# Designed miniproteins, single chains, continued (4), part 38

Each design is a single chain, and the fold is of that chain. pLDDT is the mean over its residues in the fold that is shown.

## One batch from the design tools (miniprotein)

Design m13302
Fold by ESMFold2-Fast:
Structure m13302 (fold): chain A 75 residues (1-75)
Amino acid sequence: AAEFAEILRREVGRVTKVLSIELGRDAEGREYFLVTTERGTFRLQVPQGSREETEAMARMAAAVLAVSTKPSNTA
């Protein structure tokens, strides 16, 4: 999971400022990352699969943040 957090910080950090990345577990015991950025907080399930899949998921999260051109509404 640590390697995914590093990839996620790198890819998301290219499109927005990452404030924190926290590892947690949901009610079903599945691991997730809680990613807090200047544009808001989102939860991303830890992908179970190849390194390529992990990298693709991190890039997808970054792309979603980049496409959503909404200014921060929380001061």
Scores: mean pLDDT 69

Design m13303
Fold by ESMFold2-Fast:
Structure m13303 (fold): chain A 61 residues (1-61)
Amino acid sequence: SLEEAAVRLVRAFAEQGKKTIDKELLEAGIRALFPNSTDEERQRALKAAEEEAKKLGIKIE
């Protein structure tokens, strides 16, 4: 799902040693992976990514 892809993207950044993820870059990444996604689907994916980032100690800003 789009939410699972967003969570995996956050985990990939964590594995690369990132402590901060640019929110605009994350949103652009989700849109690029799922260009036909709706605004609601993208918002759910962003929320899932934010929850995973919080668990991993990564800040989205």
Scores: mean pLDDT 80

Design m13304
Fold by ESMFold2-Fast:
Structure m13304 (fold): chain A 60 residues (1-60)
Amino acid sequence: MLTEEEKEKIERNLKLSGVDNIIKNLFPDENLTLEERIDIAAKFFNISREELIEKLLSYK
C-alpha cells in the first residue's frame, strides 16, 4: 500500500520526467486519476505497474 508521501513523490516525478505531458497529449480531454496515469505510463514503457512505481520512487 502506497503512503501519502509516496503518492506525492510519484505524482511529482511523473511531471518532472515529462511522462505526465505525454499522457495529457494522448488523453487531452480525460480527467485521469493518479492510478490511471500510472497504468497508462506502465503500458507506454512496456513494464509492470510495480516496476514503474519503483522507478518513480527512486527517480533522482
Scores: mean pLDDT 75

Design m13305
Fold by ESMFold2-Fast:
Formats: C-alpha cells, sequence, structure tokens
Structure m13305 (fold): chain A 65 residues (1-65)
C-alpha cells in the first residue's frame, strides 16, 4: 500500500541517518515527534492524520528493535 511504502521510506532514511551521522533511535524518535507536531499545526486534518499514522508505525518499528 502507499502507506506501507511511505513507512518503509522513512525507516530507510532513519537507518541512513544512524549510519552516516550517528543519530540514536532516541534522537530519531524525538525528531519524528517534532515533525508530527509541526505537521498537525500547518497541514490539513486529512494530511495531518496520514502523517500521524506514518509516524506511529515508524515509532513502533524503531521501538521493536
Amino acid sequence: SPLDEEVARVLAAAERLKAEYGYSDAQLLDLLRKQLEHSEKVESPEKAARVREITERVEAALRAR
């Protein structure tokens, strides 16, 4: 699904940030939450809801490690 593809893309970007720049999972989780908070303030409700779904799935995957 498009949602699964977006989640996979965000997870791949997170792995690159860890490998190339030394970001921890905790730092990535903080960045994801800050980006979600920003999206909820500036995006339409429908777009914000989609960003929340992606964020929650990415957070679950990072915490499952």
Scores: mean pLDDT 81

Design m13306
Fold by ESMFold2-Fast:
Structure m13306 (fold): chain A 86 residues (1-86)
Amino acid sequence: DEEKLEKAIEKLIKMVNENKSDEEIIKELLELGIDEETAKDLVILADPNKSEEELEKALKRIKEKYELSEELEEKLERIVKIAKDR
């Protein structure tokens, strides 16, 4: 499960950099075996229009569902930073 999340995070970063739509991103994450709620939360982290509170809530939901390493947490924070730089 943690390995699937790691792979999903890497795929999300790639798709965000390629300017893929939220719909395409969610579809690809679901194909990787990520559940719909987590896929939507990952898309929230990559959305520059989301509030800090929404980003924190999405991150908290992912952390509660998955046992996250420090490396995975840093990757999730990188997604948020990439989104804000857009």
Scores: mean pLDDT 78

Design m13307
Fold by ESMFold2-Fast:
Structure m13307 (fold): chain A 79 residues (1-79)
Amino acid sequence: SAAQGVLAGGTYAALGRMTIDEAGEVAARHGGLPIEAARKGVEAAYQALKDGNPGLAARRAHEIAKEAGGDVPDIEVEE
Protein backbone atom coordinates (compact mmCIF):
# COMPACT_ATOMS: atom_id res chain seq x y z
CA SER A 1 0.00 0.00 0.00
CA ALA A 2 1.02 3.60 -0.44
CA ALA A 3 0.88 4.27 3.30
CA GLN A 4 3.07 1.23 4.05
CA GLY A 5 5.61 2.35 1.42
CA VAL A 6 5.77 5.83 2.97
CA LEU A 7 6.14 4.41 6.50
CA ALA A 8 8.84 1.97 5.37
CA GLY A 9 10.66 4.85 3.64
CA GLY A 10 10.52 6.97 6.79
CA THR A 11 11.80 4.01 8.81
CA TYR A 12 14.77 3.40 6.47
CA ALA A 13 15.57 7.12 6.55
CA ALA A 14 15.39 7.13 10.38
CA LEU A 15 17.81 4.17 10.47
CA GLY A 16 20.21 6.01 8.12
CA ARG A 17 19.84 3.34 5.41
CA MET A 18 18.33 5.72 2.82
CA THR A 19 18.12 9.43 2.27
CA ILE A 20 14.65 11.00 2.39
CA ASP A 21 14.92 11.55 -1.39
CA GLU A 22 15.76 7.87 -2.06
CA ALA A 23 12.97 6.67 0.25
CA GLY A 24 10.55 9.11 -1.39
CA GLU A 25 11.34 7.69 -4.85
CA VAL A 26 10.73 4.12 -3.63
CA ALA A 27 7.46 5.14 -1.91
CA ALA A 28 6.28 6.98 -5.04
CA ARG A 29 6.95 3.92 -7.22
CA HIS A 30 5.29 1.44 -4.86
CA GLY A 31 2.29 3.60 -3.96
CA GLY A 32 1.68 5.29 -7.31
CA LEU A 33 2.18 8.66 -5.58
CA PRO A 34 3.57 11.90 -6.99
CA ILE A 35 7.21 12.16 -5.91
CA GLU A 36 6.58 15.39 -3.95
CA ALA A 37 3.76 13.78 -1.92
CA ALA A 38 5.82 10.63 -1.29
CA ARG A 39 8.83 12.71 -0.16
CA LYS A 40 6.62 14.79 2.17
CA GLY A 41 5.13 11.62 3.66
CA VAL A 42 8.53 10.00 4.17
CA GLU A 43 9.83 13.16 5.89
CA ALA A 44 6.78 13.35 8.20
CA ALA A 45 7.13 9.66 9.16
CA TYR A 46 10.89 10.12 9.65
CA GLN A 47 10.32 13.06 12.05
CA ALA A 48 7.71 11.14 14.07
CA LEU A 49 10.04 8.12 14.34
CA LYS A 50 12.92 10.38 15.46
CA ASP A 51 10.56 11.68 18.19
CA GLY A 52 9.98 8.07 19.30
CA ASN A 53 6.35 7.93 18.15
CA PRO A 54 5.80 5.08 15.65
CA GLY A 55 2.02 5.42 15.96
CA LEU A 56 2.21 9.03 14.80
CA ALA A 57 4.56 7.97 11.99
CA ALA A 58 1.98 5.44 10.75
CA ARG A 59 -0.84 8.02 10.96
CA ARG A 60 1.17 10.66 9.08
CA ALA A 61 2.08 8.15 6.37
CA HIS A 62 -1.58 7.13 6.01
CA GLU A 63 -2.87 10.74 5.91
CA ILE A 64 -0.39 11.96 3.29
CA ALA A 65 -0.73 8.85 1.08
CA LYS A 66 -4.54 9.14 1.19
CA GLU A 67 -4.51 12.88 0.37
CA ALA A 68 -2.26 12.16 -2.63
CA GLY A 69 -4.67 9.53 -3.99
CA GLY A 70 -2.58 6.47 -3.16
CA ASP A 71 -3.76 2.99 -2.23
CA VAL A 72 -4.44 3.37 1.50
CA PRO A 73 -6.00 0.38 3.30
CA ASP A 74 -6.58 0.14 7.09
CA ILE A 75 -9.86 2.03 7.28
CA GLU A 76 -13.04 -0.02 7.61
CA VAL A 77 -15.55 1.46 5.21
CA GLU A 78 -19.04 0.02 5.48
CA GLU A 79 -20.29 -1.63 2.24
Scores: mean pLDDT 73

Design m13308
Fold by ESMFold2-Fast:
Structure m13308 (fold): chain A 66 residues (1-66)
Amino acid sequence: DDYDLAFKFFDRDGDGKISREELEEVYRQMGRTGDIDGDFEAADTNGDGYIDKEEFKAWLDARNAA
C-alpha cells in the first residue's frame, strides 16, 4: 500500500522509525523544501525525534484530508 511504500522510502535504516535528518534528506532528493521542520513536528507527536509507522500514517492521512 501507499503508506508502506512511502514509509520504506523515508526509513533508510529499516528500523521502523524516521529521523528528522532522514526526512530532510528525502525531501531534498524529491526537490521539496521550506516546511521540513513543520512537517516533522506535526508527524512526531510524541517529540521523540523519530516518526514511527503509525505516526507516519496518521500524518499522511491528516495531510490528505487537509
Scores: mean pLDDT 71

Design m13309
Fold by ESMFold2-Fast:
Structure m13309 (fold): chain A 90 residues (1-90)
Amino acid sequence: GKLLEECPDVSLEDLEKLSQLNEDEKKLFGYLVSLSTNGVVPITQDLVDEANKVLKTNFTFDEVKSKLDVNGDGRVDGNEFVALACIVRN
């Protein structure tokens, strides 16, 4: 879709403001988006374990998938999530 072009100026801090995430979910989302070169991050157990070590959190794979896997394909599309958060905000 064209959703990515509607919110291309949204920073990680703006994402956290728009998304209504709790503190730990904001840290997780920011970390995952920072790893993305192409706006997509595959959700794997290894990625969740790495994020937990960096952020000092205790997320499970299922928690990350249920919260951030917007389209149910096992991936976090950072740009898609930004676009959805922006649309919901508007």
Scores: mean pLDDT 60

Design m13310
Fold by ESMFold2-Fast:
Structure m13310 (fold): chain A 89 residues (1-89)
Amino acid sequence: MSADERLREEVRRFLEAVRKRDYEEAREYIRRIEELVKDPRVSLETLIEAETEIGVKEIEFVVNEEPEEALELLREASEIIRRAILEKL
């Protein structure tokens, strides 16, 4: 599995964990995402795609009045990915 594919998979698992309100599991995926974005082999395109996917999910969660903890987890993951994007610019 490429670094890009690994990041896509962990982001997908993270979003599913947040949706299911498995917040402990979601925090574990955030830790994995934080380590994966440090890999220089992860493309800028994949980071932008991940940030976009999380942003769309945040909008859905706001509209559906999901718990604040779910929104905080999405924002934390988005911030980690945004920092990685800025470091590649």
Scores: mean pLDDT 87

Design m13311
Fold by ESMFold2-Fast:
Structure m13311 (fold): chain A 92 residues (1-92)
Amino acid sequence: NILEKLREALLNNDGSTFLELLRNLPPTEEAIRATLTLIYEVSKELGLSEEQILSLMDVALGLITPSDWSPEEIKELMELYKKIVEEILKNK
């Protein structure tokens, strides 16, 4: 399970594995929501600031976003990302 491997990489400060796993995630709402929630929960447990957590989420979105997507598809993905981040932060 890719999410379990992402959690392990974050806990072990294994940035190389973390980035590689993110590149292999499907750009679906389900995958993005699960990944961002995992990053938030693990990073909060590790004592990272909200600014640091948001930075990690931005990195994750950039790696999940396919390079061949249209500007319209990217815009829809960015709107979804904003909604998910707002929901995560509201429910902390």
Scores: mean pLDDT 81

Design m13312
Fold by ESMFold2-Fast:
Structure m13312 (fold): chain A 92 residues (1-92)
Amino acid sequence: SMMEENRERARELVDYIERKEKEVLEKLIEKAEDKEAFRKWAEERLAWFEENRESAIEELANTYTLTDEEIEEIKAQYDAVMQASLAKGPQA
């Protein structure tokens, strides 16, 4: 049961990150100098995440014991740094 709870917590975190990343990327595309290049980079990034999603969930659940408190803390920290990281987009 503990392992199943851990998998559920890991899935919640991965799903949250993917959803937030999609939301931020959509907003950044609107502001990008080269919208086409940024969109292509964003699509490749999201495709990679989607392809590796289940593997990431299993690896996270097998590596860490996650609590509700830790999940909420990670979510808050991710929100704080995500926009700055994603705004860099494809390298010039």
Scores: mean pLDDT 76

Design m13313
Fold by ESMFold2-Fast:
Formats: sequence, structure tokens, C-alpha cells
Structure m13313 (fold): chain A 84 residues (1-84)
Amino acid sequence: SEKEKIAEEIKKLQEVFDKIVDAIRAGNESEALKQLDEFEELLKKIKHPLAKEYAKGMAYTVARVAEALGRDELAEKIRELIEK
């Protein structure tokens, strides 16, 4: 069902978000950078308005992390994806 598909996409996005947080806590910048790219790819696949609204909170945090790691272009792409 659409509801189940939305829940699964949110879960996948949350799992990648948690991996970014864990990588930062571990001082593993390389893993954090890899998970930032995965987050962007998953965010692009979210189309449902409710799933997009839920994703915005995580996306704003991830964009700030991308800026802190010198990936300003990725931060801007993430912000553009949530403003659509």
C-alpha cells in the first residue's frame, strides 16, 4: 500500500540519518561524507507530500552537516529538494 511504502522510505532515510550522526560521533569524516551522498539519493525518491514534510527536519540538519564538512554544493541541493 502507499502508506506502507511511505513508512518504508521514511525508515530508510532515518537509518541513513542515524549513520551520519554515528559517523560524526566516531570522528569518521569519510563515512559521514559517504552517507551524505546516500541521504541525497534517498531524498530524491520521496514524492509524497507528508513524507516530504517529515523529511524536511532531517534534511535541514544534514544540509548543515554538509556545509560543516565543506560540501556547500550538496547542502544547497538538499535544501532545493525539500523546497519543491
Scores: mean pLDDT 83

Design m13314
Fold by ESMFold2-Fast:
Structure m13314 (fold): chain A 98 residues (1-98)
Amino acid sequence: SSEEQKAVQELVDALEKEGFEVSEEIRKLLELFVKRLREEGLEVKFSGGLLWILKAVVIGDEDTLRKYLEVLESRKDELDEEEIIEKILIETYLEINK
């Protein structure tokens, strides 16, 4: 949808502003991420945490993402909206990069 395409482009623009080149594979990952957020009734909300995770995703820092996901899973009942968004991004990345 146009709303999903806009959200994906905002994520791409944020990464490019930080000096990262966004591959087609990463763009497809971000499209799936935005779709999953909308299925949960959530919208992309930019935070320092989300930007940090986006950077880790682009460079393929799977070990750091897995460690942070374990922390989020240990606090599952205490997650705020920003942390839920972060968790969905990490889970989406790890699922497609088996």
Scores: mean pLDDT 85

Design m13315
Fold by ESMFold2-Fast:
Formats: sequence, structure tokens, C-alpha cells
Structure m13315 (fold): chain A 89 residues (1-89)
Amino acid sequence: MKELYEKGKKKAREEGIKEGKKTFKETKDEKEREKIKEKVRKEREELIEYLESAKDLSENERFQLELLIERLEGFLEGMEEAAAEEAAK
């Protein structure tokens, strides 16, 4: 269980990073990039608050929420990495 759990979270974050990098490169307007980042930050925060406040969640429900949070964190990380790559050119 724990080994599969950890693997799932790592994969979710890696996929998030890929999606974030792609979204940054496909989005040419800096204001639009900022709006996307704000939306993702808000969604992540809402999921974290739900996970922390919710009682009687099943192990599977908690795991799915943690995967979503990891993916959103990865997305923001990917956006930041792509911005750094663009600045280096």
C-alpha cells in the first residue's frame, strides 16, 4: 500500500510538471500565464483545506485528493521551471 501510494504521488507530480511546462510554452500572454497560476494556486489551496477539515474520508478518497494536490503543485513547479528556461535563452 505505502509503496504504491508513494509511487502514485511521484507520478502525479511528474505529470503536473510536464503539464505546467507545456501550458507555459503554449501561453504567450504573461497576464494569461499569471491568471492560470492564480487559478491553480486557488484550486490547490481549496483541496488542501478540504483534506485538512474533512473527517471520515476513506483511505482511497484521501489518496485521490493527495494525488490531485501533488499534480497541482507539480503544475506550478513546471510553470516556474519553464519561465527559468525561457529567461536563460
Scores: mean pLDDT 82

Design m13316
Fold by ESMFold2-Fast:
Structure m13316 (fold): chain A 102 residues (1-102)
Amino acid sequence: SKAFELIEKAKKYIEKKDYATALKYLEEALKLAKENNDKLAIAQVYALLGEIYEEQGDYEGALALYRKALELLKEVGDPSLEPQIEELEKKIEELEEKIKEL
């Protein structure tokens, strides 16, 4: 999938903290995923956007993006996604707790 190829490129740039380049690949991936009605790819883009927002200190923005990703993964309804769903739920809980301490 072209969308998943772009998502993998974005992940590499996130690791390098080159968020400008990561955002460019994620925007292209999101466009392609929406054109193909690929809820899994859309969810993965929102989760990675959430990571960028969190790293930049926008905890409220990150939380909103993680919640959108979680909703889409649940809508897909694939049991193989349960570990990713649990990881996002934990991340949302940790981030909500962090926001309350601010």
Scores: mean pLDDT 88

Design m13317
Fold by ESMFold2-Fast:
Structure m13317 (fold): chain A 75 residues (1-75)
Amino acid sequence: HMSVEERLEKVIDEVLEDYKSGKLTLDEARDKFRERMGEILREAVERGEVTPEQAKELADKAMERFDKKIEELEK
C-alpha cells in the first residue's frame, strides 16, 4: 500500500514530467497538480489515513515542493 506522502510525490513527478515534455503548460500543470492533490487528500481523510489537520500540512508541503521544482525547471 502506497502512503499519502508517496502518492503526492508520484503526482508531483507525473505532472512535472508532462510539463517538461511540453504536454502541459505551466498553468495546466498547476491546475492538474492541485486537482490530483485535492483528490488524494480528500480520499485519505475520508478513509481515516490522515486527519484534516495532517492533510493541510501535507498539502502545504506538497505545494512548496511543486513550486520549488517548477522554479528550478524555469530558471
Scores: mean pLDDT 83

Design m13318
Fold by ESMFold2-Fast:
Structure m13318 (fold): chain A 60 residues (1-60)
Amino acid sequence: SMSLQQQIDQVVQQIEALSQQLQTSSGEEKKALEQQILKLVRELVALQRQLDPSLEVTVE
C-alpha cells in the first residue's frame, strides 16, 4: 500500500506530465488530456484533505 504522501506525489507528477503534453496537443487529444487533468486535480484535493483535516470544505 502507498502512503497518502506517496499518492499525492504520484498524482502531482501525473498532472505535471499531462500538462506538458497539453502544450503540444490539439483537438480531441487536448480535450481528453484536459478531462484527465481535471479528474487528477479532484483526486489530489481529496488526498490533501485526508492528510490535513483542517482543510475546510463546505458540502451541502
Scores: mean pLDDT 78

Design m13319
Fold by ESMFold2-Fast:
Structure m13319 (fold): chain A 69 residues (1-69)
Amino acid sequence: MTEREVLRFVLRVSNEDLDRAVEEARTLARSVREYARSRGDEEAETEIEVEVHPGEAVVTVTITLTRHH
């Protein structure tokens, strides 16, 4: 049976911290993908979405893990 697990992380930062937040999101996504691989998960997909608003930026990291039983 195919099982799908979705992990989502949301970072809210000031516009001045956006570059740092994106790098942290990439590092987190990489760590989770490496962890999934070590667990024997067959597929890991990563999506990073950035929304910029006046005075605030939102970085969303979505990681989808697909396991086949």
Scores: mean pLDDT 76

Design m13320
Fold by ESMFold2-Fast:
Structure m13320 (fold): chain A 73 residues (1-73)
Amino acid sequence: SKEDLEKERDELMKKIKEKRNELQTAVANYQTAVANGDSAAAASYRAKMDEIQKEINELDKKYLETLKEIGKL
């Protein structure tokens, strides 16, 4: 139903926002680790940033697909 798709859209929007906030935190932690010369911490935060970005890309794809589905109704 349209209502189910709208709920899915809203849930995806919330998840994307949460993941973007997590990414911003990871970026800040990465920059701090680099500034402190902590190569191990920097590598860990870089890996976390890459993982979060992959999750954001998948959520963005689902969000766009949901919008297209709503637009067909």
Scores: mean pLDDT 90

Design m13321
Fold by ESMFold2-Fast:
Structure m13321 (fold): chain A 70 residues (1-70)
Amino acid sequence: SEEEERIRKSLEFAAELGRELRERLDELVELGKKIVNGEISEEEAIKKYGKKTVELALFFYRLEQVTAAL
């Protein structure tokens, strides 16, 4: 039915968004890890990615470390 197709498309869209969000989160965590490990300075990362992106990267890296310790 048309309703079943709408539901399927909504679920497919939600799954795609979930994948994109996971990929973005992984990118942020990896950036945060590189900053904390000294592979890139915080100042250099801000110049390259922007202050807000660096703040999010550090936040999500810290969050992953806390959750991994649980």
Scores: mean pLDDT 83

Design m13322
Fold by ESMFold2-Fast:
Structure m13322 (fold): chain A 78 residues (1-78)
Amino acid sequence: VQLTKDEEKTIKAVYAKLPEETRKNFENASGSINAGIDLTKAETEARDAFLKAMKDAGVSDFYVNSRGLWGKIIKAAS
């Protein structure tokens, strides 16, 4: 499934509001998930913070729960 332009815009805006450290930890969390490695506490907290922010912005639960899309979400946010 591809992200729409509107979804990419919303995700990018939400991600840009996160603290720099939270963004770095979320990028690490995405890498860990893709590599099949367990998340650290900081990575888990950063992921959960971003997921909450996306839900508050009205992003679909589909994207929030689809770990396989995190690489696309990071690319859209960066």
Scores: mean pLDDT 69

Design m13323
Fold by ESMFold2-Fast:
Structure m13323 (fold): chain A 68 residues (1-68)
Amino acid sequence: MLEEANKFILEAHKKLENADLETILRLTGLSLRLIGAVLTKEIEGKEEESEKEIEEIKKEIEKLVEEF
């Protein structure tokens, strides 16, 4: 769901607001990938494949936040 993805992205950006530029750019790239995966799920109906990709991207974002 796009609204939940946006909320997750905003919380991650808030946690990394004082991070260096490289970390912010990495988060931005992951955020764009997450939005793309959610849109693929909602528009193309590839729920199983998109859910796996969404979970993998969310784990990468969580790891980036934890490593900061």
Scores: mean pLDDT 77

Design m13324
Fold by ESMFold2-Fast:
Parts: C-alpha cells; sequence; structure tokens
Structure m13324 (fold): chain A 63 residues (1-63)
C-alpha cells in the first residue's frame, strides 16, 4: 500500500540522516521519494525530512 511505502521511505530517510544507511538504501529512498511525491501523499514535514535525507545521501555517496 502507499501507507506501507511511505513508512519505508521515512525509515530509509531517518537511517540515512543517522549515517547508518547504505548506498542501496539511498537509491531505494530516491525511487520511493519520486513515486510518493508524484502521488501527493507526503506532508510538508515529511517533504522537508526527505529533502534533508537527499542532501545527506549526496554528501555520503556522491550522488
Amino acid sequence: SLEELKAELLALAEKILAGEGTEEDARRMQRLGTLLVIQGVLSEEELALLREAGRAARKQFGF
């Protein structure tokens, strides 16, 4: 479900922000983030978390 995918996305974002995520976690977050942004199911706070996690992923993994 979209709710389950959203929970997975937020867990991946928090893991990356904690410095505990892998490059595979970052790629999965990017794919899920694109899907869920298009679906319009993310709150303002969740979008902010995703943006920060995306910045952290680029710094950690170079993409």
Scores: mean pLDDT 85

Design m13325
Fold by ESMFold2-Fast:
Structure m13325 (fold): chain A 60 residues (1-60)
Amino acid sequence: GAAAELEAEKERAKANIRRAAEEYGIPESDVERAIALIDEGRLEEADRLALELVIKQLEK
């Protein structure tokens, strides 16, 4: 159901952000901000933030 799918998406989003942080060297404070958005159910904002953080590291 939708609730179970949302919980699975939250868990996957957290895992993806942590993996991206390890690969691209994203600061812990930025990772924590993205995780907080996920915990609030703001998955779109968290995904957008994670993408922006990855792009910023790649542009450096």
Scores: mean pLDDT 80

Design m13326
Fold by ESMFold2-Fast:
Structure m13326 (fold): chain A 61 residues (1-61)
Amino acid sequence: SKEEAEKKAEEYGKKAVGAAARGDAETAQIYGRLAGEYYAKSGGPEDAGERAGRDARRAAL
């Protein structure tokens, strides 16, 4: 459902932020991409996963 996708986007987003705070660029990118993909499933833009993954990786560096 949309609500389940939003919840997963939030949880993966928190994991991405945590990984970025640790300087773990690879893990941040993976979780950021997942968060964005679930956001896209809930009604966000189709490229949200790619954008969020890239942004999370950059935040880790």
Scores: mean pLDDT 86

Design m13327
Fold by ESMFold2-Fast:
Structure m13327 (fold): chain A 97 residues (1-97)
Amino acid sequence: MGEVRVEAPKKAKRGEKLKVTVHISGAEGELDVTVLVVNDKGEVIGQGSGRARAGETVELELDVTGPSGKAKVIATASRAGGLQTVGRGEAEVEVED
C-alpha cells in the first residue's frame, strides 16, 4: 500500500481557499488524488482532485463552504480512475468564521 501524507493549515477561514499539500510515497505510476474536507457531522464542506506520481507532491486549493468547526482533510490516492485505493491520509483543520 502507498503512503499518503496530508499537510493543511491548522485553521481555515470560511469563504477562503484552503491550501492542501498531499505527499505520496511507496506506490508506483500515475495516481488520482481526491481530497475531501469533512466536518464533525460527516458533511463534505470542501472537495478537490489532482494527479501525481509516487514521490510527488500535489498542491490543491479547496473552497470551504460549510459551517465553522472541526473538520478533517482526507486525501485518497487511487489508480485506474478510482478503482483501486493505494493509500489514504488525514489532517485536522478548524474552520473559523
Scores: mean pLDDT 79

Design m13328
Fold by ESMFold2-Fast:
Structure m13328 (fold): chain A 89 residues (1-89)
Amino acid sequence: MNRRIAERARELLRRTGSVDEETLEEIVRLLEAGDVFGAVELAVERGDLLSAEIVASLALAELSKGLKPGELSPEARELIERLKEIAEQ
């Protein structure tokens, strides 16, 4: 699960050139570890808006798959809404 997001993020971030290799490798490592929010925060802090949108969109898509409306914890809903907010910047 996390490995597919990390591989896709690596591909897209390399194509855009929006982050340096150090930042890209750290984002990929966080995604592989399941620290999706940390990966998005790093992209915002050290990348540009495009890299943040890419990471947030990939993370949101993965978190949303298999989740049923109404079964989400308040914490999970807050995370999803925060990722949407970042992706729409």
Scores: mean pLDDT 69

Design m13329
Fold by ESMFold2-Fast:
Structure m13329 (fold): chain A 74 residues (1-74)
Amino acid sequence: SVMDEIEKLLEELRAETDPERVVELAVEIVKLMLENKVPEEVFDKYVREALSIASRHGDETLLRTMEAISEVLK
């Protein structure tokens, strides 16, 4: 299911040590949710989780992740 794929990507994101790959994985999760028209409440939950994980890599990685997600949402 889409939810299982999102959870798998979140697990990969939690284990990731490369800041560039963290941004890429967060964008992949967001694109997957948009393509599958996931409900807004579920979308918000997973975006918050991805940003929480990105914040562990520092302010620059968090900012880059937020900017990259914003670009996908245009």
Scores: mean pLDDT 86

Design m13330
Fold by ESMFold2-Fast:
Structure m13330 (fold): chain A 64 residues (1-64)
Amino acid sequence: SSMEQREKAIEVLRKLLGKHAETLSDEELELLVEALQKVPDDGPSMAELVRALLEDLEAFKKAL
């Protein structure tokens, strides 16, 4: 992906995560965007994945 597309994806992710985005470093956000982009088309929606991450964000952050 182009750098502009990656930056846009990170911005959208920050907006979806709200206050929780502040608990993640820029590096962690980039890794999360990369992981989410690898999800199959027949998998969970982006919104469903974000919801799951928000439910257990601390455990997810430790796994990164």
Scores: mean pLDDT 65

Design m13331
Fold by ESMFold2-Fast:
Structure m13331 (fold): chain A 105 residues (1-105)
Amino acid sequence: DDLETALRLLEAAIENLEEAIEHVKKGDLEGGLEHAEDALGNAEQAKRYAERAGVREAVEELEKAIEHIRKAIEHLKKGDGEGALEHLKKALEHAEEAKRLLEEA
């Protein structure tokens, strides 16, 4: 089921975003980067399955989440934990909205 698979992958992305935020808050930028990269992979896969399921609004929110994850990764690679944290939090908001939209589909 494309919808069920999108939800499962998105839940994994949300968990990895929450872990990335916690690691960055504690000054562990390497741990934050690892979790942010895992979240990116999960979110990109979730977007593909959401597209197959035809939930356009969830795809739009996932695109926004993915953009913010990519920006967070760039900040983490430069050692900018504060800039990364701003983008990780925005990614989490968009990912949670995508999850709500998929659950209502």
Scores: mean pLDDT 93

Design m13332
Fold by ESMFold2-Fast:
Structure m13332 (fold): chain A 86 residues (1-86)
Amino acid sequence: MKEEAEKKKQQGEELTKQGDELRSKGTPEDLRKGSDYYDQAAGVYRDAADSIPEYKDEFLKKAEEADKKSVENAKLAAKKEAELKK
């Protein structure tokens, strides 16, 4: 159980890291790709919450954090696209 939880946590963290790296590049395309990675991280955390009930609350919290980052990236992409139209 604990080893499985750590593996799922690492998997979600790696996906989140990919999203963070793409966010740092700051182009609309990279921000959208980063949002996709954050969505994948949230999915991994939700699957872990269902599969490892002992850590359900922890994984659901991490999924919410990933979802929040995904939304923030999507908003940044839209803002940068709007600025480019000016």
Scores: mean pLDDT 83

Design m13333
Fold by ESMFold2-Fast:
Structure m13333 (fold): chain A 71 residues (1-71)
Amino acid sequence: ALAEAEARGARHQPTNRAANRLLAGDVEGAFELVSVEEAYAVLDSLLGAGELTEAEREELRRRVEELARER
């Protein structure tokens, strides 16, 4: 784990909120907090942490791609 996790008391990290929204399936809400590229990185991080299955990550990534293509 990154030792800087406890140092976040002075900083708010929107990626943490985006991660929670992605876990809830709220891709649109996550997109309001982070860029599409950051959303992909968050999905990869959640998969690596064991918080998502590969199938869940693929489904959420597809939804992020659909939103990115609208822009």
Scores: mean pLDDT 69

Design m13334
Fold by ESMFold2-Fast:
Structure m13334 (fold): chain A 63 residues (1-63)
Amino acid sequence: SAREELIRLGEEAGLSREEALELVRAVQDGDWDRAEKLAVRGALLAGDGSLARRMFELAVRAA
């Protein structure tokens, strides 16, 4: 599932499971500022800017 893939990708990047689930919740709530900050945090932890878009797309599919 997109949710499982997001959690795995997030944890590999250095996010907690809770942070990955918070990203899904932010998308569900339409809180785009919070969603962007969480996705960018994952990208910064991993040192990979492309990760932010990948995480965001997974969160939208999981929502």
Scores: mean pLDDT 86

Design m13335
Fold by ESMFold2-Fast:
Formats: structure tokens, sequence, C-alpha cells
Structure m13335 (fold): chain A 113 residues (1-113)
């Protein structure tokens, strides 16, 4: 069994789950935007959609690269670089999702933004 291939597959599965979560969150925010009449809230939602769309593109690029490397094989240096990229994207995406949860909490409880 190739332990490296199993690790790459686990990373690919993780990236796909992140893509699914980001896409779902963007759809939710677009719905929230369409229901909002407050310009400050609209601006906050638009900013989070923009950040999530950028992160979605980065995750999709990483997914495609991981799928290719699973087929072709990967060096230790390439694997380390992929892990570093995934870690950075995970940090950025988690930060954005925490802000989205905070925004949704504020909206649900009629708190100012």
Amino acid sequence: ADARRARLQAMLDGVQRSIDTIQRTIQQLKQDLSQSTNPEIQQAIQQEIADLQQQLQQHQQLRDELARLIAEGVSDAQFAALQARLRQLSIETTGTLIRVVGLQFSLDNNLPL
C-alpha cells in the first residue's frame, strides 16, 4: 500500500468537503443578501461572498492539482508544498467562515454590524 497516495486522497477528500461547504455558504449568503434592505448589512454580506469566491477558486485549483498528482505521483518537496498550501487555505477559510457565523448570529439577533 502506498501511504503517500492514501494521504493525497485524504487531502483531496478534505478539499472537496471544503469546496462543498464554501459553495453552500455562498448560496446562503446570496439568499441573505436578497432579503436585506440595510446597506451596511448588504456591504458586509457582499464582502464575505467575495472572500469566499476567491477561496473557492483556490480550493478548486488545489483539488485539480491533487487529482493530477495522485495519478502521476508526487515528490517529498511537492507533498510538503501541498500540505503548506492546504494549511494556509484552511486558516483563511476557517477565518472567513467564523466571520460568516458571527454575521448570521448578528442578523438573527438584530445586533448592529
Scores: mean pLDDT 84

Design m13336
Fold by ESMFold2-Fast:
Structure m13336 (fold): chain A 70 residues (1-70)
Amino acid sequence: SNREKAEEYFAHGLSAILERDPETAIKYFEKALELEPNNEKLKRRIIALLEKAFPDDERVKAFIEEVEKK
């Protein structure tokens, strides 16, 4: 299902955060949100995780702004 695949992509994004790879984290979180675009809890989890892990990364800031606009 889309939900199960979104959770898999979310898990890959978490792994990328642990590896300190913001670009890979963003790519997997984008894939998760494409499958569940109206899942507000998923959006909030992703934003909170990225803000905490990469507070000064400009790509992460741009991605968060884009997600918050939707």
Scores: mean pLDDT 87

Design m13337
Fold by ESMFold2-Fast:
Structure m13337 (fold): chain A 91 residues (1-91)
Amino acid sequence: SKESRLAYFEQLCEELNVPENTKELVKPIVELYQPQNEQHEQEFLTYLEEILTLFKNDPKELVKSLLSLCQLDNSPSVKKDFKQFLKEKRT
């Protein structure tokens, strides 16, 4: 649910020490996200944690990555490319 998603986002921001200005930029994106099903919502939450961890100090890249996540089709190639992008940023 939207309420559970926002609660999880708030918890992640506290645990990861996300700057307040960054949190304010990201919150509307998380709030307005419309998952197609429960699997998509769960995948979104998993990637949200990874994106926040990688980009909490890079607000432009964080917002860009989250908007890309919200636009992901049920396409294996798009998901694969996104996962590869995250792997490269971790390295």
Scores: mean pLDDT 73

